# Designed miniproteins, single chains, continued (5): the designs that were tried, part 32

Each design is a single chain, and the fold is of that chain. pLDDT is the mean over its residues in the fold that is shown.

## One batch from the design tools (miniprotein)

Design m17087
Fold by ESMFold2-Fast:
Structure m17087 (fold): chain A 73 residues (1-73)
Amino acid sequence: AVDPKEAGKYGLEFMATVSGLSPLEAAKRILEDEELAKGAGAAGAFFASGRNPTAEEIEAGAKGVKEVAKETL
C-alpha cells in the first residue's frame, strides 16, 4: 500500500524539480491541471512504493498530491 501523504510529498517535489518551479508555483499548477495532478501522483506513488504503482496507488497518489499542494498554499 502507498501512503497518500508520502506519495503527495514526492509528487510535488518531483513536479517542482522537473519544471524548475518553486513548490508554491508547482502546487498552483497541480491544483489547476487535473492531468498534472495525476502525473505527479503517479510519480509520487512510484517513489513511495519503489515499483510501478497500481491504478489504485496512482489514484491515492493523485489525492495526496492535491492535499499537499493545498497545504503548501
Scores: mean pLDDT 81

Design m17088
Fold by ESMFold2-Fast:
Structure m17088 (fold): chain A 97 residues (1-97)
Amino acid sequence: DELEERLKKLTPEERELLMALISYQFALSPASTLTPEQIEKLKEEFREVAKRLGVPDEVIDYTIKKLEENPDLPLEEIYRLFFELYDVAKGKKKFVL
């Protein structure tokens, strides 16, 4: 599986971004019992990690909006969104807003 191979090659910093993304998505899940304050904290943690890795604010805002509009995304779709976000940030893909 190409996705699994890509996941194994992530640096610790890239894994931190992926984990922050997953944590925020789980916080938005209909099954989540987190408070609005806890959800906002996870959102800010994701933003902070993404900024440290050089992800543009526009791309971060797009990702947050995408997750908020799709709060029950399965993990495989979250992984695909992460790699799309990361590839755009690294200049491998054109970001169209």
Scores: mean pLDDT 77

Design m17089
Fold by ESMFold2-Fast:
Structure m17089 (fold): chain A 95 residues (1-95)
Amino acid sequence: SLDELLAEAQSLFPHVSREGVERGIEALKAAGLSEEKARRIAELLLRTYVELGKLLKAGDLEKLKEVLLKTLEELAELLGKEEVVEEQRKIIEEA
């Protein structure tokens, strides 16, 4: 699924690379996350990137906010740090 998400993300954002994604996964592992959690975070971010790209092209700003908030919630769950993202959530909601 990462290969499919990567290809779709690259079609919307040419600066997204396989090397960048793999470096991100390795950085998360070096920070103490398991490979499973690191890959799930990478998949979540790529999926979010694809959804944001499609919504920006469609001009659906309301759904863009919804996708960003959902991504923060899923990141908080994966990291076990819901308190850390509360400030970021408020910024997105107020934007």
Scores: mean pLDDT 74

Design m17090
Fold by ESMFold2-Fast:
Structure m17090 (fold): chain A 76 residues (1-76)
Amino acid sequence: MVVRGIVESVGPWRILVRLLDGEVQVGDGVEVTNLKTGKKVSGGVVHVEGDTALIRTGNGHLLKVGDEVEVRVLPR
């Protein structure tokens, strides 16, 4: 499953993404791809509120607020 989103917030251990199409679930492992740079960040969904998902990741510095991203849900 692949969901498009926009980065709303970045921290050293987290990113907040607004989902534009589709949904993710708390506990999902995800790969977040920056559509401008092609850089990929792996993490886990720790919170979902409305159309936003909070993803725990150590690589949030590879993304910037306003970046268009593709969120891929990883199989178990």
Scores: mean pLDDT 82

Design m17091
Fold by ESMFold2-Fast:
Structure m17091 (fold): chain A 70 residues (1-70)
Amino acid sequence: VSGIRGSRPDTVTIYGSGFTDDSEVRALLNGEERPTTISETAITVFIPEGASGDLEIYIDGQLVATFSVS
């Protein structure tokens, strides 16, 4: 998993493998759910320009990544 820091946060892409439709993916920015696009090798999260806070990625109820958005 890779993250974003100090860049323009319009999109965060998380690379991996084995993501499936059975995987429950949730992306929360300061507790607010964000739209995601899932493929077998990447999860893409869409973040509004100018939004800031903690972005948390959950897969199957497990916290897998946290990013600082600024």
Scores: mean pLDDT 68

Design m17092
Fold by ESMFold2-Fast:
Structure m17092 (fold): chain A 90 residues (1-90)
Amino acid sequence: MEKKKKALETVDRLIEIAKELGAPEELLKMLERVRDVIEDKLEAGELLSQEDLEETREILIEDAVKLSEWSDEELRALMEEMIAALEAQR
């Protein structure tokens, strides 16, 4: 439970940072979608599967970077941080 809660808190923090940096609405919506998936899994009492983590990685790194004209390096760093926090639940 604690590891999952920490991952959700990390996602919330990264969304706040993205908002402070002026991220596009499209990117923010994708980050909020990832948060919703994590929250739904926590409410259902389910464990995040490896497939869930891989799908999240693909969405955040491949799709979100393509939607943003921001520095790929900064966005990838934030997304890798989220994925690392999610993988810590394994």
Scores: mean pLDDT 62

Design m17093
Fold by ESMFold2-Fast:
Structure m17093 (fold): chain A 100 residues (1-100)
Amino acid sequence: QEALLARLEAALARLRELRARTTDPAAQGKIDEFIALAEEIIAALRAGAPVAEIERLLQEMARTAKEATDLITDPALREEVERAALEILVTARDLVAQQR
């Protein structure tokens, strides 16, 4: 889990850098919501929360990622945010699978 947590934290740091490059406040807000959900998943995993609760957070995080990317008008920046969000989502799902 430690290696996956480190990967998740690194991907979140990258997403924060991409958020700073985003000019739309609405898109920035959705990226902030996504980061907050990822941090909640990390906290829930560390606390040994039920898998069903963490899976609900993952579903919300996936929806928020789509909402964030839909607001980004620059195609190159959108692709970078999509890749960072996907890396975070996949890593978080892998962490949840290890908890099962």
Scores: mean pLDDT 83

Design m17094
Fold by ESMFold2-Fast:
Structure m17094 (fold): chain A 79 residues (1-79)
Amino acid sequence: SLGEELARRAEPYAKKIEAILEKAKAEGLDTSELVKVAQEAVARAAEAFAAGDVEKAVEILKEALKEIEALYKKKKAAA
């Protein structure tokens, strides 16, 4: 099913995003912007999936991971 394909292909990106959020929280960093990016990406990926576009849904999460990694680095440098 498309849902199984999305879960299988998106899992690595979703797990990496969760790991960064958990690490940032444990380090006492302000996670509000990181959480917002993650939530917006999940909403956009859900819309792409509802349209039947698994490739687009995976790409959205992949790009969100890159943005979250960049934000984490910036927040850590500022702390």
Scores: mean pLDDT 83

Design m17095
Fold by ESMFold2-Fast:
Structure m17095 (fold): chain A 79 residues (1-79)
Amino acid sequence: MSALDLILQARAAIAAGDLDTARRLADESAKLAQQSADSGALLIASMELLETARVYRDLGDYEKADELGKEAEELLKKA
Protein backbone atom coordinates (compact mmCIF):
# COMPACT_ATOMS: atom_id res chain seq x y z
CA MET A 1 0.00 0.00 0.00
CA SER A 2 1.41 3.40 -1.03
CA ALA A 3 1.18 6.70 0.87
CA LEU A 4 -1.18 7.91 -1.88
CA ASP A 5 -3.52 4.95 -1.23
CA LEU A 6 -3.56 5.82 2.49
CA ILE A 7 -4.24 9.52 1.71
CA LEU A 8 -7.23 8.60 -0.48
CA GLN A 9 -8.57 6.32 2.29
CA ALA A 10 -8.03 9.08 4.89
CA ARG A 11 -10.04 11.55 2.77
CA ALA A 12 -12.83 8.98 2.40
CA ALA A 13 -12.79 8.49 6.20
CA ILE A 14 -13.09 12.28 6.74
CA ALA A 15 -16.06 12.38 4.33
CA ALA A 16 -17.67 9.54 6.35
CA GLY A 17 -17.06 11.39 9.65
CA ASP A 18 -14.52 8.80 10.88
CA LEU A 19 -11.85 11.23 12.05
CA ASP A 20 -10.00 8.63 14.18
CA THR A 21 -9.47 6.38 11.14
CA ALA A 22 -8.49 9.40 9.03
CA ARG A 23 -5.82 10.42 11.58
CA ARG A 24 -4.43 6.87 11.80
CA LEU A 25 -4.19 6.68 7.99
CA ALA A 26 -2.52 10.13 7.86
CA ASP A 27 0.03 8.98 10.48
CA GLU A 28 0.81 5.87 8.39
CA SER A 29 1.05 7.99 5.20
CA ALA A 30 3.61 10.29 6.88
CA LYS A 31 5.61 7.21 7.92
CA LEU A 32 5.64 5.83 4.35
CA ALA A 33 6.64 9.26 3.01
CA GLN A 34 9.61 9.25 5.41
CA GLN A 35 10.58 5.78 4.10
CA SER A 36 10.48 7.19 0.53
CA ALA A 37 12.81 10.02 1.65
CA ASP A 38 15.16 7.54 3.37
CA SER A 39 15.37 5.53 0.12
CA GLY A 40 16.35 8.69 -1.83
CA ALA A 41 12.99 9.22 -3.58
CA LEU A 42 13.01 12.87 -2.51
CA LEU A 43 10.49 14.26 -5.05
CA ILE A 44 8.00 11.44 -4.34
CA ALA A 45 8.48 11.82 -0.57
CA SER A 46 7.91 15.60 -0.82
CA MET A 47 4.65 15.09 -2.75
CA GLU A 48 3.46 12.43 -0.27
CA LEU A 49 4.24 14.74 2.70
CA LEU A 50 2.38 17.68 1.09
CA GLU A 51 -0.73 15.56 0.44
CA THR A 52 -0.54 14.12 3.99
CA ALA A 53 -0.24 17.70 5.36
CA ARG A 54 -3.53 18.55 3.59
CA VAL A 55 -5.25 15.66 5.41
CA TYR A 56 -3.96 17.01 8.76
CA ARG A 57 -5.32 20.48 7.83
CA ASP A 58 -8.72 18.91 7.04
CA LEU A 59 -8.54 17.30 10.52
CA GLY A 60 -7.78 20.72 12.08
CA ASP A 61 -4.19 19.78 13.03
CA TYR A 62 -2.49 22.84 11.58
CA GLU A 63 0.70 22.36 13.63
CA LYS A 64 1.30 18.86 12.22
CA ALA A 65 0.36 20.06 8.72
CA ASP A 66 2.95 22.88 8.97
CA GLU A 67 5.64 20.44 10.21
CA LEU A 68 5.11 18.10 7.23
CA GLY A 69 4.96 21.05 4.81
CA LYS A 70 8.35 22.31 6.02
CA GLU A 71 9.82 18.79 5.76
CA ALA A 72 8.52 18.54 2.18
CA GLU A 73 10.06 21.95 1.31
CA GLU A 74 13.47 20.82 2.65
CA LEU A 75 13.27 17.59 0.59
CA LEU A 76 12.45 19.60 -2.56
CA LYS A 77 15.60 21.71 -1.99
CA LYS A 78 17.68 18.49 -1.99
CA ALA A 79 15.95 16.90 -5.02
Scores: mean pLDDT 84

Design m17096
Fold by ESMFold2-Fast:
Structure m17096 (fold): chain A 94 residues (1-94)
Amino acid sequence: SKEEMLAKLERNVERIMDYLINEYNLPQELADELRELALKTIREKIEEGKSLGEAMAAALETIIEWLKKNNAPEEAIEAMETLLRVAKHELAES
């Protein structure tokens, strides 16, 4: 269901936010802003009929763009780019 897909994607975004806060000391206020942007991307992709994996890949692209615009540590950006490559590879093999 759409509700189950959204709930799973929301949990994945929360895990990413926790990772960025804990490993790269991302301020909570910025993490909250980034979470809302990622969730907006997810909602738009799910409404377009995209798969769970496609919505997650789009959310990761949104996160990477935001991190670059906000001068996040290069290591944080590289970690998110690695997750995106894995997500895109899994989609291509499915």
Scores: mean pLDDT 84

Design m17097
Fold by ESMFold2-Fast:
Structure m17097 (fold): chain A 67 residues (1-67)
Amino acid sequence: DILKYLDLDGDGKIDGLEREFVRNFQRSRGLPDDGVLGPETQAALKEVVGESLLKQISKRLKEAQAR
């Protein structure tokens, strides 16, 4: 599930495993495979997961931190 890799707390913090996923995703979309979350890569990710799912993830993270 790609949702697990969208839990990017604090913007561009990418671990090695997440960077490899981003690079592989970039190759599948015909983008430069540098592992950097640029504007084009972020736009492509939004097309895959959708805005509603991103909002739900954000809300869940805030609730988990409150516990």
Scores: mean pLDDT 60

Design m17098
Fold by ESMFold2-Fast:
Structure m17098 (fold): chain A 58 residues (1-58)
Amino acid sequence: SEEDEKKLIELVDKIYELADPETAFAIRQEVLTAYDRDGIEKAIELAEKKVKELESKK
């Protein structure tokens, strides 16, 4: 849905804010692979997990 696509974009943008560009790019590719294989809900779940992991690492 449009709302799910917007949410995924916002999560990917947040990953780029939290990680270095190389790490962010790698995570983005992993998320897009999940989208292609398992659909948008799984891509969002993975992106949310990655955001949480990045926020917990200091």
Scores: mean pLDDT 84

Design m17099
Fold by ESMFold2-Fast:
Structure m17099 (fold): chain A 67 residues (1-67)
Amino acid sequence: MEVIADLKIKTKSEKEAKELAEKVKKAAAELGAEAKVRVEGNTVYARIIAPSEETLKELLERIAELA
């Protein structure tokens, strides 16, 4: 069963938001999850589709280290 999570992450600048968006996409791909990411100003919006709760948890832990 797929798990979907929506994230909103505010950064200090548009540059940091773009860098975080790329890191989120890479982390999701490495864990076998799908991430639909957009940047609006200094804010990153991500919709994560994970194959399991365990995969989602691992991805969220990686994102927390990146932010």
Scores: mean pLDDT 82

Design m17100
Fold by ESMFold2-Fast:
Structure m17100 (fold): chain A 80 residues (1-80)
Amino acid sequence: DLEKQLEALEKEVEELKKIVERPGLSKSELIEAMDRANKVLTQALQLYKQATDPELQERLLEVAKRAAEIASEAMKKILG
């Protein structure tokens, strides 16, 4: 069910945002958060290819954008 998969990805993105916003994360925790965000990004784009409903397409692209932003933020913290 595409909508259930989308809802799971939306929840994962919200949890990842909370993780990467925390101060004092270890390099290992940041790498794990980045890897998880990249997986969400890939899954959202694969579902976007299958989606025909414009509203679901918009929500999937928003999840993909937010996942990419989270991965970028984690990378910035890793690089110092």
Scores: mean pLDDT 88

Design m17101
Fold by ESMFold2-Fast:
Structure m17101 (fold): chain A 88 residues (1-88)
Amino acid sequence: MMEEIEKLLEEIKKLSKKDEYEKIKAEVDRILQTIDDEYQKSLADIDEMLKKYPNLTREQVEQLINDIKESFKAMVAGILKIILDKLK
């Protein structure tokens, strides 16, 4: 996922002005940092999640949290693909 986001940013950089690219890059970096911060918080809260979902194992909850994180990164990549398409 990160490799796909970086590739999309490189293609956007080729088609956009330097200042517009720098704004897009800064927003992407901010969003990705927010996703990582929320992911780390969710991992810290696993014990509370297990209380709410007693039929889940710790491994299943960790996998679910990771799947959610990857889904948010996939949404970022999708938005970048739309931006790239509009720049073509």
Scores: mean pLDDT 81

Design m17102
Fold by ESMFold2-Fast:
Structure m17102 (fold): chain A 87 residues (1-87)
Amino acid sequence: MGMTPEQVVTEFIKDLLKDYSKEEVRKAIDVALETFGSGSLNDVVAAAEKAGVPVDLALSIYNLFERATITPGVTIEKVRKWALEAL
């Protein structure tokens, strides 16, 4: 009921843009995409630290992508597109 997965992703990214720059959010999206499907939050933490991205920001976007892709028919490729278009 209510929001589509695309709307959830779009609004979440827009909310992050209130507290973070577009550049920081873009880097965090890239970290989350590179580590997606690894099954380890330690991989997300290590990638965020290497990229100079706030760990909490990278983990928030990673968790968003995990939740979105649980929805039938929602692929990581669709989530990537929606997240980047929300910037």
Scores: mean pLDDT 82

Design m17103
Fold by ESMFold2-Fast:
Structure m17103 (fold): chain A 91 residues (1-91)
Amino acid sequence: SIQEAQEAVRQAAQILLDASKQVPDDILSGITQISAGVMITAVDTSPDEDPLKLLQDSISILQTLSKSPDPVVQQAAQQSVQLLQQTKQKL
């Protein structure tokens, strides 16, 4: 359902926000926070969005972050991708 997709995206965004607090580089921390903000905005401003599209768009953002030079950001992004992919399989 869209509610399950929205909840999963909110959880992924929270994982990124928590990870950003442990990133000593201000630019990498900022990029991680902005990425989480984009995901939260998509959930809040598109309540009637296709759940598969919401999940896929969020996965694309997270796949870019998974290439981060910061290992904390990389790990958080990879865990979040797995969460959203598992949610997609249950829809």
Scores: mean pLDDT 84

Design m17104
Fold by ESMFold2-Fast:
Structure m17104 (fold): chain A 97 residues (1-97)
Amino acid sequence: VEYARKALEKAKEGLKALENGDYETAISKFREALNYADKALKEAREQGKEEAVKHLETAINHLADALRSAVLGNREEAIKHAQEAIDHLEKAIEAME
């Protein structure tokens, strides 16, 4: 659960940076969120937490899309994908309890 919580923290920091127009910080935070989410996914798979795995896979896809959109300067798409990633990370954390 700790890696999923760290991924959520970094994703929220990335979203806040996007809202403030700080794309460099947002990109950095989304990369950190992806690294933690990948670790959380590995742990969820090893523990057989099927619902958490589904939410983590979806969150990772949205974090990757948020990162790509931020790199391209597409603020609206980056925010949308960051919000979706945050929602799925929260659901993954609930499914791991």
Scores: mean pLDDT 89

Design m17105
Fold by ESMFold2-Fast:
Structure m17105 (fold): chain A 94 residues (1-94)
Amino acid sequence: MDVVQLGKQLVAQGASRDDIIQQLTDYLITKYNMSPDIALRTARLLVDMIEQGSSDSDLEQLLRTYIKIDEAAKKGMDPATIDALIAMVESIFK
């Protein structure tokens, strides 16, 4: 039902990385109303973490974190702060 389960299904089906990223990005924009830039960054990291065998808990925490970052951006948080938050999240999930 959520984007994490969609991502796992696409990886299990052997879809290409680019196709998975495209489908997850479109899903995040359409179903979660995410900004395109944040949706693309979320999709890329989700695919990488799924392929590396990350737990469902870690994948869900990543999704929740990026949803909060997107909400902050929509509420007028400056782009430099948003970029710094995303860089911090990416460093934690390496």
Scores: mean pLDDT 83

Design m17106
Fold by ESMFold2-Fast:
Structure m17106 (fold): chain A 70 residues (1-70)
Amino acid sequence: MLPKTKEEALELLKKVAQAYIDDPSKTKLDGVEFLKRLEEIYNRLKSDEFDEEAAQELVELAKEVGVPLD
């Protein structure tokens, strides 16, 4: 599901990073593209205000790396 808070988004980000580490072949992205997208999302999410668009981009990345969103 879409994260509604910074804390939920950062927990999802950890799961996405772990899924890539566990099996990078599950994603269609190369390692450089994956890390670039993850870093851009992380930099937006660590801001003082919750970035809902960055959280949505994280959900899309999670789907690409095979993280369940239930």
Scores: mean pLDDT 77

Design m17107
Fold by ESMFold2-Fast:
Structure m17107 (fold): chain A 114 residues (1-114)
Amino acid sequence: SLLDLALQFARGTSLPVVVMLDDEVVFLDPRVLELLGWSEEEVRELARELVEEAKKKGFNEKGLLKLTETVTAADGRSLPLTVLSVEIEIDGEKHVLAVLGLGEEAVEIYSPPQ
């Protein structure tokens, strides 16, 4: 499944990532908490807000949406957070699968080749 693939990617990538299915965090890399200096609850709330913002912008013809936002760490540093969302169907119901990557490398990986 696309969820299994996203979780496999999350476990194997060097990027600090969060994986969401709809409004639920299904994977949270501890490095996200360390880099932001935030609680798990604060990261879960930000992830939900960003996925909702992505949904409002709409998915492309392939059911894919990309959003990059700047988040402020507890120490005042600004870090890019890139959301890659896809619309999937499970048992005839539409769901949103999202991978959120923290840092400059996430922006580059989620960008199409120019």
Scores: mean pLDDT 74

Design m17108
Fold by ESMFold2-Fast:
Structure m17108 (fold): chain A 81 residues (1-81)
Amino acid sequence: MYEEVRKYLEQGQLGKAMVLLFKAIQAGDEESFNKSAELLGKVLGVPSQKIKDWFLGSDKLSDQEVDEISARVERVLDQNR
């Protein structure tokens, strides 16, 4: 899973990478989720802990931080590579 997430992020296929992160959460694959969140954080310019909190719907993020992460995701999804 992690290698597929890495490949999709290197190809600019953020949507496919995000689907794999959700699958890791559903499967309870915390190791792949943590490693993949670190890579996604580098792509989005967001700390990996905030990426994990965003995927998990954690109350640790402010509304502004959620909006900022969501806006960064949408911007990358709209870009052609």
Scores: mean pLDDT 78

Design m17109
Fold by ESMFold2-Fast:
Structure m17109 (fold): chain A 65 residues (1-65)
Amino acid sequence: MKEALKLAEEVARELSLAPVSVEVEELSKDRYRITLKTAQGKVLTITVEKKDGKWEIVDLEIEDE
């Protein structure tokens, strides 16, 4: 989970978006959906999955709040 959350936060930083709330949903032990609401009025929904011992972003959705 910690590594998955770090990936989601790194995506927000790369997009110059500042998270103001974070929600983590465990879909399985090796898959999480992380929802970041940002100060810019964007909502990031990031799905991360563990493959070969590494956490990878498998889906990214950006929508207006």
Scores: mean pLDDT 80

Design m17110
Fold by ESMFold2-Fast:
Structure m17110 (fold): chain A 93 residues (1-93)
Amino acid sequence: SKLEEADKYFALGVKASDAGDYEKAIEYYEKAAALLKEVDPKDPRLAYVLAQLGLEYERLGKKEEALKKVEEALEIEPDSPFLKSLLEELKKA
């Protein structure tokens, strides 16, 4: 299923991130996000993957891309204290 495929890409993204390969982590998380968005563009799991993309972009010094990903996550979960906190931290960095 597309959800099982998204889970596999997410797991690969986590492994790449843990290895310090932030560009590969982004590639895998983008694939996971695309699959989740195709199934349900308002799925809370998509918001989580988008938040992880934001963190990976920040690690690469790509602040504008990081902010966009966290803002996309907030469109799905507008009342998330975690995402609101993350957005404020990224704006100050």
Scores: mean pLDDT 88

Design m17111
Fold by ESMFold2-Fast:
Structure m17111 (fold): chain A 70 residues (1-70)
Amino acid sequence: MSELVAKAVGYEILAMAYESMDLELLRASLRLRGESTSVPDEEILARARRLAEEYRRKAEELRRKAEELE
């Protein structure tokens, strides 16, 4: 159970980070990676939200599997 729970917690933390990260921090992150920030703000926010949603879904699936194993 520890492996599944640990991975679920990891994904929950990632989801929370992307949900709470400001647009300015997202832009700064892209600049630090040497990536272009020429994309619109709306697209950056949409990408962050999709990532957060994806990580939350993965976390829920892992927690469900952990519950099945008890």
Scores: mean pLDDT 74

Design m17112
Fold by ESMFold2-Fast:
Structure m17112 (fold): chain A 85 residues (1-85)
Amino acid sequence: SEEERRRRALEEAQRELEKGVELLKKASKLSREGKPEEEIKKQLKEAKRHFERALKKAEEAGELGQQTRETAREILETVERLLKE
């Protein structure tokens, strides 16, 4: 059904958001440990891809995805800023 499709899209968006957050935590840990910029940047780029997928899936979820879209958009802007230095 349409409702089931939207619910699955929301669940997928939430999973992608969680994966992105885990990668941001890893990037933060690497930064605190003084690891090379390239290693940190790799984690940030991977996180960005997950947040982009989260945003797309949240859009597919329609109204159910509104809060997830807002969260993913805000985090994505932050990650893009970090990647530009």
Scores: mean pLDDT 88

Design m17113
Fold by ESMFold2-Fast:
Structure m17113 (fold): chain A 68 residues (1-68)
Amino acid sequence: AEELKKKAIEAYKAGRYTEFIEYFEQLEKLGVTPDSDLLNMAADAYFKQGRLSKAKEYLEKSVALDRS
């Protein structure tokens, strides 16, 4: 899980949003609960790909987590 999370963050920092999304979806399938930072990265990555509904979904999840 930690190695996969590192790969996701590295892909995001490199601007490889498609690769980030692939790693992020794998983390979710493994039952890893993303923190607000990872959710914000997911929202941005989906937004950069024009997947606006998914971007909004993850942004709302991040905001809800920050509020709690």
Scores: mean pLDDT 80

Design m17114
Fold by ESMFold2-Fast:
Structure m17114 (fold): chain A 90 residues (1-90)
Amino acid sequence: SAAVEALAEAVRETALTVGLKLAAEHGATPEEVEEGARKAAEAVRRAVEAGDLEGLRLAAETLREEALTADPEAAARLREVAALLEEIIA
């Protein structure tokens, strides 16, 4: 569905943005970050397809908590993903 595609893309972009910021501080490569972002998007797609509503709810809660300590750009992206997860499980 369009909603699942939007969620997967938001997860990928958020993981890439946050991961690249963390990688700059911790020495991970851009390729490692891109692979991690791809795996995160696929994991979310599988969770939605499997009907893992509790897993998706926990993920949304975790992202909202992470947003409280993130920089404004990362926080905005984390909140966007949490909102999309909340819409899918509603």
Scores: mean pLDDT 78

Design m17115
Fold by ESMFold2-Fast:
Structure m17115 (fold): chain A 100 residues (1-100)
Amino acid sequence: METEIRAGEIEAMLIMMIKNGMSGKFLKDFLIREAKEDPEAFLLAGERFGVGDLAKKLVEAIEKGDKKSADEYAIQIIAAMMDRMGVSPAEKQAILDSAA
């Protein structure tokens, strides 16, 4: 189904963007955009990352117009993904600091 393909694309894009040192702000904006444009594919991607609860909270925050919570949940997703990918503490901090 299209949703499964899109979820895989979101996963692959996030991994590649983190590996290429994209800013935390860019990663945050990407996650919020994907959650807004295709919440079903985004939720499936979140389950694959093991951050399904954070993905649900991000979608709910967007639906409620709660920008502060949406930003916080997006940052938490980025942090969890970097931990799973074995990103160094220094690189992780630099990316998270750029998400402000």
Scores: mean pLDDT 83

Design m17116
Fold by ESMFold2-Fast:
Structure m17116 (fold): chain A 110 residues (1-110)
Amino acid sequence: DEYFEKALDKVVEAVGYLLRGDTKKAAEKLREAVKYLKKGGAPQEVLDLFEEAAKYAEKGDIIGALDKLIDGLQKLADFLRSQGNEKLAFRAEIVLGMARIALGVLKLIG
């Protein structure tokens, strides 16, 4: 449980860096999130999506990073709910909402 909470905290930081255009720091925070997700026992499918998000961020592709992160957060929320962890699933859905808003804002401002 603590590992998933730490992972989601790192994801929130990453979204903030993506919104500021600091893609290198965003990639760093996403990689930290992957380490915590792995320690928490997240399925490989979730880990792969977060790793792809980090790779897009490293390349400076903010839209690509957010797209993969949204997919990863949805699958993480679904996984947590399937494990009976409704509180963490809801927390993941809040972070998913933040990532969706970030993507919408970036698409509007160009």
Scores: mean pLDDT 90

Design m17117
Fold by ESMFold2-Fast:
Structure m17117 (fold): chain A 100 residues (1-100)
Amino acid sequence: MSVEELEKELKEAIEKAVELAKEGKDEEAYRTVKEAVERAVRDMVEAGHPLSEVMDLLGKAAEYAKKKFEEVGKPELAKKVAEIFEQGLREAARAIAEAG
């Protein structure tokens, strides 16, 4: 999968999670973002993408998610979602370091 396709899938997952959060389904929203980030990290690492590309993708997606969750009045969920992106980046860095 291309980085562009992964960026699109992450944005779509974030938009779906925001809609779930609007419905009061905060746990489902959190899980939706977590599963999408874990998949994107796995797919990028397995495809041999460098850490710099993973950092760029996760950074853009994290900023987008923070803005969207804050716009719908869910700042605490935005904070929890930020931790998902931080954990994803740590996993990617670990996996890439172990492979190189």
Scores: mean pLDDT 84

Design m17118
Fold by ESMFold2-Fast:
Structure m17118 (fold): chain A 64 residues (1-64)
Amino acid sequence: MLSLTEVFERINGLLLSATPENAEETAKKIDELYAENAPHFSPEQQALLERAVQSAHATLRDLA
């Protein structure tokens, strides 16, 4: 189980390594991190993570 900080660090790492060619794969990995980790966070932490995921998807969409 990852902490909220560790999940954010992994999302940021994925975004830093993202290319137009791997944007779809990167988006799926971010969705997997959310699905695995979000259910065990508080509602406030889940909302912060949801915002981070939405921002990440917007970035990847613009990249692809």
Scores: mean pLDDT 82

Design m17119
Fold by ESMFold2-Fast:
Structure m17119 (fold): chain A 83 residues (1-83)
Amino acid sequence: SDVEAMSGRETMGELYEGEGENAEAQGRYKLTSEYYDKAAKYYELAAKFADRAGDQESSEVAREKAKIMDKKAKEAYAKYLAA
């Protein structure tokens, strides 16, 4: 179902967000950027499935999380290039 697809994508977003945080703590900024980019993509998919389910609130939350992850990915990539 769209609700189950949304939940699954939210879980994957959270998993990659955590992996990004772990990589960042290790100073592995290229890997950090790659994980946060993946997290953003999963949160974008979660928002799409929430929209299809008619869940506007979950869709807005997922879109906001995706934007935050995109920003973190860009910041990590900038740190990678500065090293």
Scores: mean pLDDT 89

Design m17120
Fold by ESMFold2-Fast:
Structure m17120 (fold): chain A 100 residues (1-100)
Amino acid sequence: SAARSRAILEDVELAVAEFRRLARKAGVPEERVERAVRLIREEHVLAAGLHFSEVDPELARLLAGALAAADPTARPPDPNAKPPVLSPEALRRQVALIRA
């Protein structure tokens, strides 16, 4: 549908805007950012991400972060996720040590 096509284009531009923000924060040179943006726009975003994962892992991580930030319905694992809280098994071990 026309509405679906518009939504896809809007999602791509949101991902591009967020990708530029993250790449600039990471200190990626502007010329490299603009080359990556051209690939994202000219190819499907997933195809660009796969290409980056093989030739430029830093751009692949930045694009994954941008897609996560631009899509509120998708919750991919955040590479900057908070450190894991103690597991129930680790807590039980600590309680057992205190009880000794």
Scores: mean pLDDT 63

